Designed miniproteins, single chains. Designs and how they scored, part 23

Each design is a single chain, and the fold is of that chain. pLDDT is the mean over its residues in the fold that is shown.

## One batch from the design tools (miniprotein)

Design m779
Fold by ESMFold2-Fast:
Structure m779 (fold): chain A 92 residues (1-92)
Amino acid sequence: IEEIRRLAEELVEAILAGDLEAARAKLKELQRKVFEASENIEDVEVKTRLIGELFRIQAALVALELGDISAEEAAREVREAAERIIELLEES
């Protein structure tokens, strides 16, 4: 959980700095850590929600790259999704 929180914070910092290469790298690391943490979860509904939150983060980065949303809006989506991911993992 602490590693997931740290990676989400680093991802937000990269987004706000306009470093899209760093943001993409941090998202990839975050996805890997969430998948690793999910290996011990038996609840298919929890796993589906974790995937949905990761998709939300990816969609925000794509929208940011296309200029459809601001860096602040993308950072908000990442923070909210990361909080949901941590909550789901702590409840499992």
Scores: mean pLDDT 80

Design m780
Fold by ESMFold2-Fast:
Structure m780 (fold): chain A 89 residues (1-89)
Amino acid sequence: SSLEDALPERYRPLAEEARALLAQQREDPTAETTARLAALMLRLAGAYAGLEAYGEEVAARVLELARAGDLEGLYRLLAEAEERLKKAI
């Protein structure tokens, strides 16, 4: 796939993990698998966009906000990350 071909080699295992989590999410969606998938997709999107450090930071914050149950913070962070990553891709 074009995304995997464009990613740094070290991110290929994360692409495989995201694919496995997508399959799990289709069978039994949980808040935990949803948060983990969102974090992995942000890490992959950041690496693809050349904003690897930003992707890693946002992914870590997504997991923290999800564990804290801070839905407003999570929605705000995801909206900000979406806009920033879309501009770079």
Scores: mean pLDDT 78

Design m781
Fold by ESMFold2-Fast:
Structure m781 (fold): chain A 59 residues (1-59)
Amino acid sequence: MRRYSLREAAEMLNISVPTLRRLLALFRPELVGERTVSLADLLRISGVEEAELGRVPVP
C-alpha cells in the first residue's frame, strides 16, 4: 500500500498539516509520531473530518 508524507496527505485532504496532526491525535494517536500515513488512514480521517464539518450551521 502506498504511503504519503504528512504534507502530501494534508494537500490531498485540502487541509493544513497541523489540522491533519490534530485529527491523527484524536483517531490514530499512534500515527502522530509517524512521518508517513497510508491511504486507508487518510480515508478514515477524511470521513471523520466531513462529519465534523457537517456540524457547521446551515444558516
Scores: mean pLDDT 64

Design m782
Fold by ESMFold2-Fast:
Structure m782 (fold): chain A 61 residues (1-61)
Amino acid sequence: APSREAAEKAGELIAAGDGEGGGKVLAEAQSPMSGRGAKQLVDAGMPPAAAGGLARLNSQG
């Protein structure tokens, strides 16, 4: 539940140009969202490689 809302919030921040804030929200959620998180970040305008990196960072932290 929190991971989905965090991914949506992170996507909004990234779409607004705040990639750092979006990454922080994902890291604080600490959810295993590699696949779904990457998709939401791409849908928000982040490059697929960067979205995958952030999803992995969230999984590890």
Scores: mean pLDDT 60

Design m783
Fold by ESMFold2-Fast:
Structure m783 (fold): chain A 81 residues (1-81)
Amino acid sequence: SLIDQIKTVRDQLLASTDPDEISKLATELNQLIIKKAEEKNIPPIEVVKLQFRLIAAVTELLLGNREVAKKILDEIIEDLE
């Protein structure tokens, strides 16, 4: 399922310490979030809000704040279920 793919990429992203790998996984996660949002008929403005929350999570991860990043990503996934 799309949710299982999103959870798998989330786990890979949270385990990564390489900025290039984080960037690639974040891009993959963004595409999966868009696909799931389209499946749920989420309005474009709400999709943009989800994308800003993903940017915030990636920023926290790059700053070494893994627990904060995990919390934000988990909340995005809950909103998509």
Scores: mean pLDDT 89

Design m784
Fold by ESMFold2-Fast:
Structure m784 (fold): chain A 60 residues (1-60)
Amino acid sequence: MPVTEEELREALVKMGLPEDEAKRVATSLVTGKTPDKPIPKELLEKAHEAALELQRRRGA
């Protein structure tokens, strides 16, 4: 099931990301749009884990 930008943003905030960073990462990953500033590897890893968790919860 597709993960929405809002769902991913909320999951990232729950994982400890600041709201600004969570929104930026979620927008980039969901829309495929290049961010205006590079996303650190640590944030990308957290976003990947959040997306997998959301998919697992919807698939269970």
Scores: mean pLDDT 72

Design m785
Fold by ESMFold2-Fast:
Structure m785 (fold): chain A 63 residues (1-63)
Amino acid sequence: IEEFVRKNLEEILEKLKAGVAFEDILKELAAKYEREFGKKVPLEELEDLVVKLIAEELKKEAE
């Protein structure tokens, strides 16, 4: 899952910048994962991973 989230991180950040609700971003990401891999991901696991990766990226961008 982490590799999938990392590949979609730019899209996630763009949606956040555009003011899209975080829950909507997570639902879209989960649906995309299901379409690509044919299996559901636990939403809580996906949320935790996305939050951590976004925080790391934003912290680096803030420098």
Scores: mean pLDDT 75

Design m786
Fold by ESMFold2-Fast:
Structure m786 (fold): chain A 69 residues (1-69)
Amino acid sequence: GPAEEEALRRAVELAEELARQLAEKLLAEYPDATATIEKVGETVFRATVTHGDKTFVLELDGELILRES
């Protein structure tokens, strides 16, 4: 129903924000790193952070955030 749709929308917005915050935290620790945030599904955001020869990938799913709440 409408309340469930609103909750999912907010969880998806939170997933994007958390992906961004985690990428920013890594960039603060590793100034030579590069970061990209991409939407890879309707509710899923992927943060990719590369520092030297190392790549860190984190995916956040708004549906999973909603279920964990």
Scores: mean pLDDT 79

Design m787
Fold by ESMFold2-Fast:
Structure m787 (fold): chain A 62 residues (1-62)
Amino acid sequence: TLAESIAVRSLEGAKLGIEQGTDKYVLEIQAKTAESMAEMLKDRPNTARKFQETAELLRKAI
């Protein structure tokens, strides 16, 4: 689905952003967005899990 594609791209983008040294403030905003998407999509557990993984990865980098 489109949501699954967005989730995969968000995780890839998070990994690249961390590797490239993106500002921690920007990473925090991205983490909050991913957390919100995971909550909104909780009825789609595989997609929600991807957004949650993205948020956790970003939070650990901050």
Scores: mean pLDDT 81

Design m788
Fold by ESMFold2-Fast:
Structure m788 (fold): chain A 85 residues (1-85)
Amino acid sequence: STAADILREKLTEEQIKEAEELLEKAKTSEDKDGLILKAAELIGVPAGLATPEEIRRLYELAKNNTEEAREEGRKLLAELKARLA
């Protein structure tokens, strides 16, 4: 499954919107990394397992419906899951 599939299956529309709002706030906040990690926790990625940049990339890939973005998102998600093991 892609990052987009996970967002659609595990999160309500309200939770997806909250994660997007946290990512938008991160662009202008002094605590940008903290906001990105909160967004990551909404999709079930434990704090400290992924960098803020990896979480931001995952959400950006989830927004794009291209085949390239799906494959890149799948690869990134597999890498994050490997760190959990």
Scores: mean pLDDT 63

Design m789
Fold by ESMFold2-Fast:
Structure m789 (fold): chain A 94 residues (1-94)
Amino acid sequence: MVQDAVSAVSRAFGVALEVAPPEYRPEVLRLASEFSTAVSEAKTDQEKLDAARTGLDRLRDLVERMPLSPEDKARVLAAIDEAEKKIEEARKAL
């Protein structure tokens, strides 16, 4: 549900932090902070899903710019894909 989608996006940020080169870690942390703030300020399930979608889109854009090994890139993209799946499942249940 909505909380599963939020948790999956948080997990994707966690994986990104583990694999990110040191110079990209501050930007990953900033996007994760912005996502957490948006979720905390959300008053409805729709607003929480919008925050999750926005956070995940920004993370995907950042990951595309990061110089990652194929293994680390596959790991982050798998976490992002799982989060997208959870967002879609939550949207269908609204």
Scores: mean pLDDT 87

Design m790
Fold by ESMFold2-Fast:
Structure m790 (fold): chain A 92 residues (1-92)
Amino acid sequence: SERVLELAELAVEEMWKNKENPLEGGRRASEVIEERVESLDLPEEEKALIRGKAQAVAAKAYMTNPSKEEALKALPAKLREVEEALAEEAKA
């Protein structure tokens, strides 16, 4: 949803800022998502789902696009891919 997309955007920006050290970029991206989700008044299961979706969306966008601009443009499509994958898993 909108919140997942907003978190994924922040995560991609952190990964791009640390492009010379992808492991550090991934760590900072995860920290930003965690901090924002922790502040939400939601059950832990829902927080975990939001974190997981945002991390997956950001990672897919970052790995499949050569620049920050292209990664950010790809976020809506990557969110759709992640949600479709989760929907298929729920059917099993």
Scores: mean pLDDT 82

Design m791
Fold by ESMFold2-Fast:
Structure m791 (fold): chain A 66 residues (1-66)
Amino acid sequence: GPVPLTPEEQEELRKKLEEGEARSEELLPQLVALFPSVTEADLRRFVERAVEHTREMIKTSKLGDP
């Protein structure tokens, strides 16, 4: 399979997703440049899931208090 991201790269990616609240398409070109060892398809899947999860967490944090 494709070479996995290093733990440090995964942490950096997560921070960028949490800060960005961006769509996967906006982040994907930057991530392809940063992680050329990972396929675009795998990065897209990862970003889509991470963005959705992060968005839900942000929404919950904002709406957790009524």
Scores: mean pLDDT 61

Design m792
Fold by ESMFold2-Fast:
Structure m792 (fold): chain A 59 residues (1-59)
Amino acid sequence: GEAAERERAQRRAAGGARAAADLGLSDSPVYTAAMKGVAAETAEEARRYMDLAGELLGG
């Protein structure tokens, strides 16, 4: 269901934020995007922020 999809996306974002913080990147745009993913109200929004975090890491 949509709630489970949102929770999975938010959990994935939380993992990304934790990994960024553990690498000392807590002041980076990557960490900010991941934290916005954690706070997202929909799975789609959380995925968009994680996609942004990935783009910032890779580009």
Scores: mean pLDDT 79

Design m793
Fold by ESMFold2-Fast:
Structure m793 (fold): chain A 65 residues (1-65)
Amino acid sequence: SAEIQALLQKAEEAEQAAEQGRQVGQELAARSTPEEAAQIMRGMQQAVAALDAAAAHYRAKAAAL
């Protein structure tokens, strides 16, 4: 159904954003001071966790339809 496809697309978008966030965060941390890198990595981990949770939510919703 169109609703299932839309939910799966949102899940894929969240998964892609999480992967990009990991890559950008890692690259930025590598160019920062150790103290700044620690803060960047904490922020990245929180943002990625939220995106992973969103993706799981959309996939679960699609599976329930």
Scores: mean pLDDT 90

Design m794
Fold by ESMFold2-Fast:
Structure m794 (fold): chain A 87 residues (1-87)
Amino acid sequence: MTAIEILRKIKFEIRKLDTDGDGTVKLEDVLEIIDNAIKNNKLSEKEKKVLEEIKEKIKTLKNEDGTVKLEDVIKIINEKIEELKKE
């Protein structure tokens, strides 16, 4: 599986967390999806580093209640997909 395919799968799984359509998701649930992607895929060190960098950026988006905006998370992932397409 390519890094782009893994990131697209992560986006799909994160979007499914917004079951109520309120536009927010729990940070812990987002981080679990990314950690599962790192654990369950045969990733190079470079690909692991990309996913870890995404995790750190998402952590900075944490609201006081422990949620993050779905739109902001998806934006971070989309930016990484576009960077990888140019390589």
Scores: mean pLDDT 79

Design m795
Fold by ESMFold2-Fast:
Structure m795 (fold): chain A 92 residues (1-92)
Amino acid sequence: KKKEDLEKAEEIIKLAYKLIELEKLGVDQEEIDMVKKKLEELLKNHKPSEQEIEEAKERVYKELLESTSNPEEYKEEIEKNLEEAVEIVKKK
């Protein structure tokens, strides 16, 4: 269960990160609402602990840096978006 709980926390953080990206890109409100609804459903069923949020944040941050072609150029933007994503998860 410990591994499953962390995997769910990662899913939640990634979804919140995606929500922040979509809102900044100004995509269709319908698409934003779908992602927001999915995030709210996951949080109702699998609300992560503070520790799980911090561990998931660290793992997602590393994954995002490793997947970008210019990590040094996008590091600050990734950090800022990830902080906003964590705040969304903590407030819900």
Scores: mean pLDDT 79

Design m796
Fold by ESMFold2-Fast:
Structure m796 (fold): chain A 66 residues (1-66)
Amino acid sequence: SDKMAEAVRKALLEAGVPEEIADDVALTVRNLPHPLIAMKLVEDYARERFGEAVAEAVRKALQEAS
C-alpha cells in the first residue's frame, strides 16, 4: 500500500500533475484496505475527478508498481 502510493505520487509528478492532485490520489491509494480493488478504484477516481490524462498516468504507475 505505502510503496504503491509512493510510486503513483512520483509518476503523477513526473507526468506534470500538480502536487495537490498527486497527493490526493496517493492518499486514496494509502487508505484502501483491498489491494486488488484499489487499482481499479484509484484509476476510476482519478478519471472522474481529474480527467483522462491523470487516469492514464495513474494506470501506468499502478501497472509499473505491480
Scores: mean pLDDT 75

Design m797
Fold by ESMFold2-Fast:
Structure m797 (fold): chain A 55 residues (1-55)
Amino acid sequence: SREERIRRLREEINRVKAEIQALIDQGTSPENVAAIQQKTAELARLLRELRELEA
């Protein structure tokens, strides 16, 4: 259902946010910065999908 998809997207968003925070807490190596950028792009995509479903 649409409601089930929204619930799963919210759970994914929360997980990605937690992953980004964990990476920030680990430090600023080039590999870590690249991972943060990748996860931030993923978060932006998920937020767009959530907005579309809630429209």
Scores: mean pLDDT 85

Design m798
Fold by ESMFold2-Fast:
Structure m798 (fold): chain A 86 residues (1-86)
Amino acid sequence: MEELKQKIEEAIEKMKSPDPAERVAAGRELARLIFEAPDEVIKENYEKVKEAAIEAMKDPDLDVRITASMVLITLAIKERILKEKE
């Protein structure tokens, strides 16, 4: 799953773009990638994604903060599902 890891890293990088429209698009893409990601990819990238989303919650653009909250919610849902697997 090298390709999925690269896409996650690219989305995180684009969330630091000087263009707020790019940051919004990147946040939405990151949320989608996390929603679709298998458990192993979530485990490997959990802290990186969480840190990126928490940082984006401090963004001056409201739409970027909304997408950051969506990433955090998606990540929390995936974490809960992982904990329910015995």
Scores: mean pLDDT 82

Design m799
Fold by ESMFold2-Fast:
Structure m799 (fold): chain A 117 residues (1-117)
Amino acid sequence: KKNKEKFIVMTAISNNRFFTKVVGEEETLEDVKEEAESRNAKAYVIVRLEYDYKSKKVTIIEEEFWAKNVTREELEELKKKTKKFIKKFAEFKIKLKEKKVTDEEVEQWLAEIIEES
């Protein structure tokens, strides 16, 4: 339990913009899916994953994809942003576990991950 953390990442297109949400183990894929639908998303990728801090491995447990009226180019960009965000977020979680960051650094790094994704 101490060396492994489960979370859900959603990357979606709503109002012609990309947005990303991350939630912990207590939320379900259905909860995250309902949020995407409530935001009138035209496409989303939802990935449940487990990160092992000891081995530094990410395991994809479950993946759900949905799209309506999306181009192939938008779909490829959505997949690219999802993978990029997961990688950056895993790196961020490692740094948080090391407790070497200030609250200001945490806010800055989250903003950078969101902006770069």
Scores: mean pLDDT 71

Design m800
Fold by ESMFold2-Fast:
Structure m800 (fold): chain A 71 residues (1-71)
Amino acid sequence: MLEELDKLRDRMAEMSDEEQDAEAKKLLEKVKEQMSKLPDTREGVVEGATLALLTAGAIVDAKIERDRRDR
C-alpha cells in the first residue's frame, strides 16, 4: 500500500496540473466503484473507507511533491 502510494505520487508529480486533476478524478471514481463492490460487511466497508482516505492523501502528496520539483 505505502509503496503503491509512493509510485502514484511520483507518476502524478510528472504530470501537468490539468493531467493531475484528471488523474485524481479517475482515482476517485475507481475508489467509489471499489466501495460499491465491497461485501455488506463492516470489515469491507472500513477497508474501503481507509483506501479512500489513503488515496486522497497520496493525491495531495503528489501535488506537494510536484510543487517542490518545480514541474
Scores: mean pLDDT 70

Design m801
Fold by ESMFold2-Fast:
Structure m801 (fold): chain A 91 residues (1-91)
Amino acid sequence: SYIDLLREAIELTEEAIRKMQEGDILGAIGLGIRTIGLLYDAERLTPPEQQATVREIGRLLVEAIRYAMKGEFEKARELVERARELLEELE
């Protein structure tokens, strides 16, 4: 389901943030690419009435990766937590 894809995207984003914090930049990039693919697939499978929320989840995860790339890991984790809260609203 699109909800399962979004959950996996959140988990991969958290792993990418951990990889960046550990200095494994190439590993983090690979996880980021996989996350983008999952978000694309999730949006395509999402019912019209939920599309705005799914797009906001995607925006938050991309923004989290950008903050992690700047070394702002706490801000990145806050954005992932907000995405998780939005996902719970869809369930």
Scores: mean pLDDT 87

Design m802
Fold by ESMFold2-Fast:
Structure m802 (fold): chain A 115 residues (1-115)
Amino acid sequence: KLPLQFALLALGALRPVEITDEILEMSPEELFEFFKKHTVTHPLFIIQFIRKSKLPEAMQLPEKEALKRIIDALKYIFPKEFEGKSYEEIVDEILKNSPLPEETKERLRKIAKEL
């Protein structure tokens, strides 16, 4: 749901995609093929991201804990871009110029402030 929407955005998804329950229930193999089609990010980074975040398990956590795992995985994969940045700073950077509705961006920022 909201943390998965953020994960797709962070991996460079260029198209608005509706995050359905079907996507949340995908196997790691199905998620890899989905992200491969919907992002411009190199496939190896997508695989490393899914493994490091434990994305299917993370999506069963409360939104705050799920978002934390996602951002920690991003810091691990992109250390130069995100090293030394707070959770709020990382969320703001990823949301900058994103096509997400302002209400969705504010919700993500609010969760990040609690991390």
Scores: mean pLDDT 69

Design m803
Fold by ESMFold2-Fast:
Structure m803 (fold): chain A 82 residues (1-82)
Amino acid sequence: EKEKERELIRLEINRDFLETVAAALDAMATDYQKKAEELRKKGPEYKEEIDRLEKNTADLQAGSAQARAGAEDLKKRIEELK
């Protein structure tokens, strides 16, 4: 009884955490994309910095996708326990 309730609460906390992480990573990726675009407008001397920002953006997007996948798996586990 109480143990099932506690497990549901733990899964819901972890789901909400992963959804929050995914949203934060998406926001950071958007910020990095804007910075890369601004540097492109300034000139070719910033190519190395742009390449780094683009790689970081891709890594952040991959992290966000992984966090969302984790949240979806937790949603399935929550449904199975209800």
Scores: mean pLDDT 87

Design m804
Fold by ESMFold2-Fast:
Structure m804 (fold): chain A 76 residues (1-76)
Amino acid sequence: MREEAKQRIIDLINQMAADIAAGADPEEVAKRYRPQILAELEKVLPLGLAFAYAHEILKLVRDGRVDEALRIAEDI
């Protein structure tokens, strides 16, 4: 359901942020988590919007803008 997918996306964003804080390369972290975030978004959004949201979330996390990525997830 939408609420479950939203929570999973929030959890994935926080996991990516934790990996980056632990010294992982942000680009490699975003690449590794991309399929998981897209799969969760596809459960609740049309395919085109799922790709757009995945791209923006991953970009924000890569840039260290975690609070903004979390806001996008909450707006789903």
Scores: mean pLDDT 86

Design m805
Fold by ESMFold2-Fast:
Structure m805 (fold): chain A 72 residues (1-72)
Amino acid sequence: AQAEIDRLTAELVADPTNAEAWLRLAKAYDQAGKYREAAVVYRLLIERFGDQYPELVPEAEKLLAEARAKAA
């Protein structure tokens, strides 16, 4: 989990426009129990990339709601 977060973070430092990598990073935070960080990244993905990649929005919204519930 942490190694995956580190790898995805490095990938996004090199290419911050990779919406798929942002989604994978949010899922990696969720898997690691970092629900607040996951929720922030899911929200950022929806707001920043939702217009360009509308196909990612339904999954990201569902996972955002789940991460918010776990973070409370």
Scores: mean pLDDT 81

Design m806
Fold by ESMFold2-Fast:
Structure m806 (fold): chain A 66 residues (1-66)
Amino acid sequence: SPEEIRAAVERALAEARPGDTVTVKSRTLGIASAIARYLQDRLGVTAVPVVDPSLGDRVEVRIEPA
């Protein structure tokens, strides 16, 4: 959902730092990849898109420090 996408992006923008690894999970590759690309371009993180069909409309973000 738009709310889940916004929450995931806002969390990454608040918590992630350049060089961190951010895993973005979504039901669709398109959503996960779009968010991952945005975060890489904006924050200098390594972003990994992951497809998880069990998430439904949810988007999950995991941040691993460098």
Scores: mean pLDDT 83

Design m807
Fold by ESMFold2-Fast:
Structure m807 (fold): chain A 93 residues (1-93)
Amino acid sequence: MKRRIRVNVSPEAVEEGDIVVRTVFPSTDVEKLKEEIRKYAEKGVAALVILATPESREEAEELAEYARSLGIDAHLFVVEDPVLDLEEVLKKL
């Protein structure tokens, strides 16, 4: 059975074993998203998929490393349009 995939959801909407997809833009509040990632870890989220643009790569790498430090399996994809390219990323999960 495929695990549940949850896109851009708050920590309140996730369950243990879920896969969470988060889009990261240059305007993303990194500290707020780190707080949400910590809450995902507390809820037992299995994997975090980060979709970034080339302009937000550094922020996305920091967030992926933070998630891994909390025991979440974190995957980073740098795409031209995180919203439109979501379907291609989901094929790799």
Scores: mean pLDDT 78

Design m808
Fold by ESMFold2-Fast:
Structure m808 (fold): chain A 86 residues (1-86)
Amino acid sequence: DKERQEQIERLEKEAPVLLEEARRLGVPEEVLEFAEQMIKDLIEIAQIKDEAEKEALLKEANARFAEAAARLEAAAREVAARVEAE
């Protein structure tokens, strides 16, 4: 799938920039490392050629991605609250 491969390459290129922006906003390194690992896992899964294996792994990864997104959202809210207090 050419479109899927293009999306993977775009994610690999843009993910470091987004993580650096989050770091500049004061998101904790622990949360950033967790998000970076999830992005790497998703890229690796997306490159699997066996569609059945990919689907099974994506199902598992989707739950972990939701957890990573929730942690990032919580960290962003904490940073916003601290900036308002200063």
Scores: mean pLDDT 71

Design m809
Fold by ESMFold2-Fast:
Structure m809 (fold): chain A 61 residues (1-61)
Amino acid sequence: MKEEIDKEVELALQIIYAYTGALGLSDDPEEARRAARYAVDLVEKKGLTPEQAIEEARKRL
């Protein structure tokens, strides 16, 4: 099977985990969405783990 497919699935799961984890950081939907977007950007653009991205998003609230 192609390695590219597995790599894309791995990244998609990491993005989902970062997004859902960051959504739980605030009771305000707008703050939660900003945190989720920031966490996703950190995973995609900086290669952080979902756990690291969620922690960085928490610091920005």
Scores: mean pLDDT 78

Design m810
Fold by ESMFold2-Fast:
Structure m810 (fold): chain A 84 residues (1-84)
Amino acid sequence: SEVEEMLERLEQLKQEIEQVKERIKKGEFSKEQLKQLLRAIDGQLQLLDRLQEKFKDNPEVQKAIEELKKELEELKKLIEEELA
């Protein structure tokens, strides 16, 4: 179903975010790559806002999106700290 496919995609994205966090902590990204990641995160957050509206009546998808938005905000903060 579309809902099941969306939940699988959101779970995969969470796993990818955790991998990126670990790579940042290990110093594997240049400053330019970190800036590119910040732009990608802002784009992803905008996409998630649109998906929240599309799946407004689905509480499981809403919860998964909120959790993913939190993970992206934490990643954004980590990158901003590395760039300081």
Scores: mean pLDDT 88

Design m811
Fold by ESMFold2-Fast:
Order: structure tokens, then C-alpha cells, then sequence
Structure m811 (fold): chain A 78 residues (1-78)
């Protein structure tokens, strides 16, 4: 269920990451880790992204992605 939501918004998540300054490769790998439920790899990739974009931007980006997932979930159930 959660993986289906992330798969639907995959391109949106990738676009948000790239716009924030992440590489396309790192953005793609992060979404793949999220879909696989690989929390260790997800944390590793978030660290790499935070190093490139800065910690404040990384935190903002995390909040935006969480909001997007929540909004999409509510929209699909409505």
C-alpha cells in the first residue's frame, strides 16, 4: 500500500530532489530505497543529499516529501 503510493509519486519526488540540488542518480536511488523499504540505504542516501544541498534544505525537502506522500494518500482514499 505505502509502496504503491510512493511509486505513483516517484517522478514528483525525483523532481523535488533535483530542484533542491540533489543529483538525478541520488534522487533515483533514494526513491528505489523507499520502494524497497531499505531504511539503511535510505539513511545513507539522505546523508549524501544533505551534504550536497545543506542540512537546512535537506530538512525542508524531507518535510515536503512527507507532505506530498500524506496528501496523495488522502486524495486516493477520498
Amino acid sequence: MEQEIIERIRDDIIALLIEAGASEEDAQALVDALLAGDGERESELWRAIAEKVGPEKAKELTGRIQALVKETYEELLS
Scores: mean pLDDT 77

Design m812
Fold by ESMFold2-Fast:
Structure m812 (fold): chain A 78 residues (1-78)
Amino acid sequence: SKEWEELEKLAKELEEKTKKERVKEKPPVLPVLVEAQKLASETKNPKAGKYVVLALAYHYQGKLEEAEEYAKKAIEEA
């Protein structure tokens, strides 16, 4: 449960930061993030869901390497 609490805290911090620092350009579509979103939706695994939220937050900030890392983690948890 400690890892879950850390994920929730990180997700909240990144959501707030994304609202404040949202990139104005359209970020490129990441195929791994699309796959992560589909798998998280199909499995309904809450950890996979949190990793998708983190990946989306990084994607919206233009941090594509971090977005890909968390998308891969979402796929692994799904």
Scores: mean pLDDT 73

Design m813
Fold by ESMFold2-Fast:
Structure m813 (fold): chain A 70 residues (1-70)
Amino acid sequence: AYRFSAEQRARLRRHIRALAPGLSDAQIEAAIAALETEADPAAVKARLQSLGLSPEQAEEVLAEAELLSR
C-alpha cells in the first residue's frame, strides 16, 4: 500500500489516462485507491485489470507508483 500526496495523485491520474484513455475518471480514482489500500502487489494488479487495464498497463502503473513513492 502506498501513500500519495495530492501532486503524486495528479501525476498518477495523468499517467493512467495516457496508458488507458478509455478509462472513466471513476475507474482511474478506483485504480489509485487500490494502490493506496492493497498491501499485496498481486491483489493490486488483479484490481487494476478488473478496472480495464491490461496486464502490461497494470505493471506500468505499479512501476510508476513505486517510483513516485521513493
Scores: mean pLDDT 83

Design m814
Fold by ESMFold2-Fast:
Structure m814 (fold): chain A 88 residues (1-88)
Amino acid sequence: SMLEKLRELDEKARERYVKLAEEMGMPKEIIETLAKGGYYTGVVWAAVIISLIKRKMKKEGREPDEEEQKLLELAERVIEIDNELEKE
């Protein structure tokens, strides 16, 4: 089902977001808050992942690497699923 797929993608996006946030030197308290599962949805996590990767690319003047590209694809898929669920 779409709901089960969204939940799975949300969990994967959460794990990847935590890893990316840690690699980008985010404060530990923010990473811990995310890891403990605040009121975050897959869409929120996806939007943050996209923002972080794009900001890093702009700062470093480069294209995304293989891992960053996979994270972008995962985040975009989460947003696409949410958009489909919002269509009634």
Scores: mean pLDDT 65

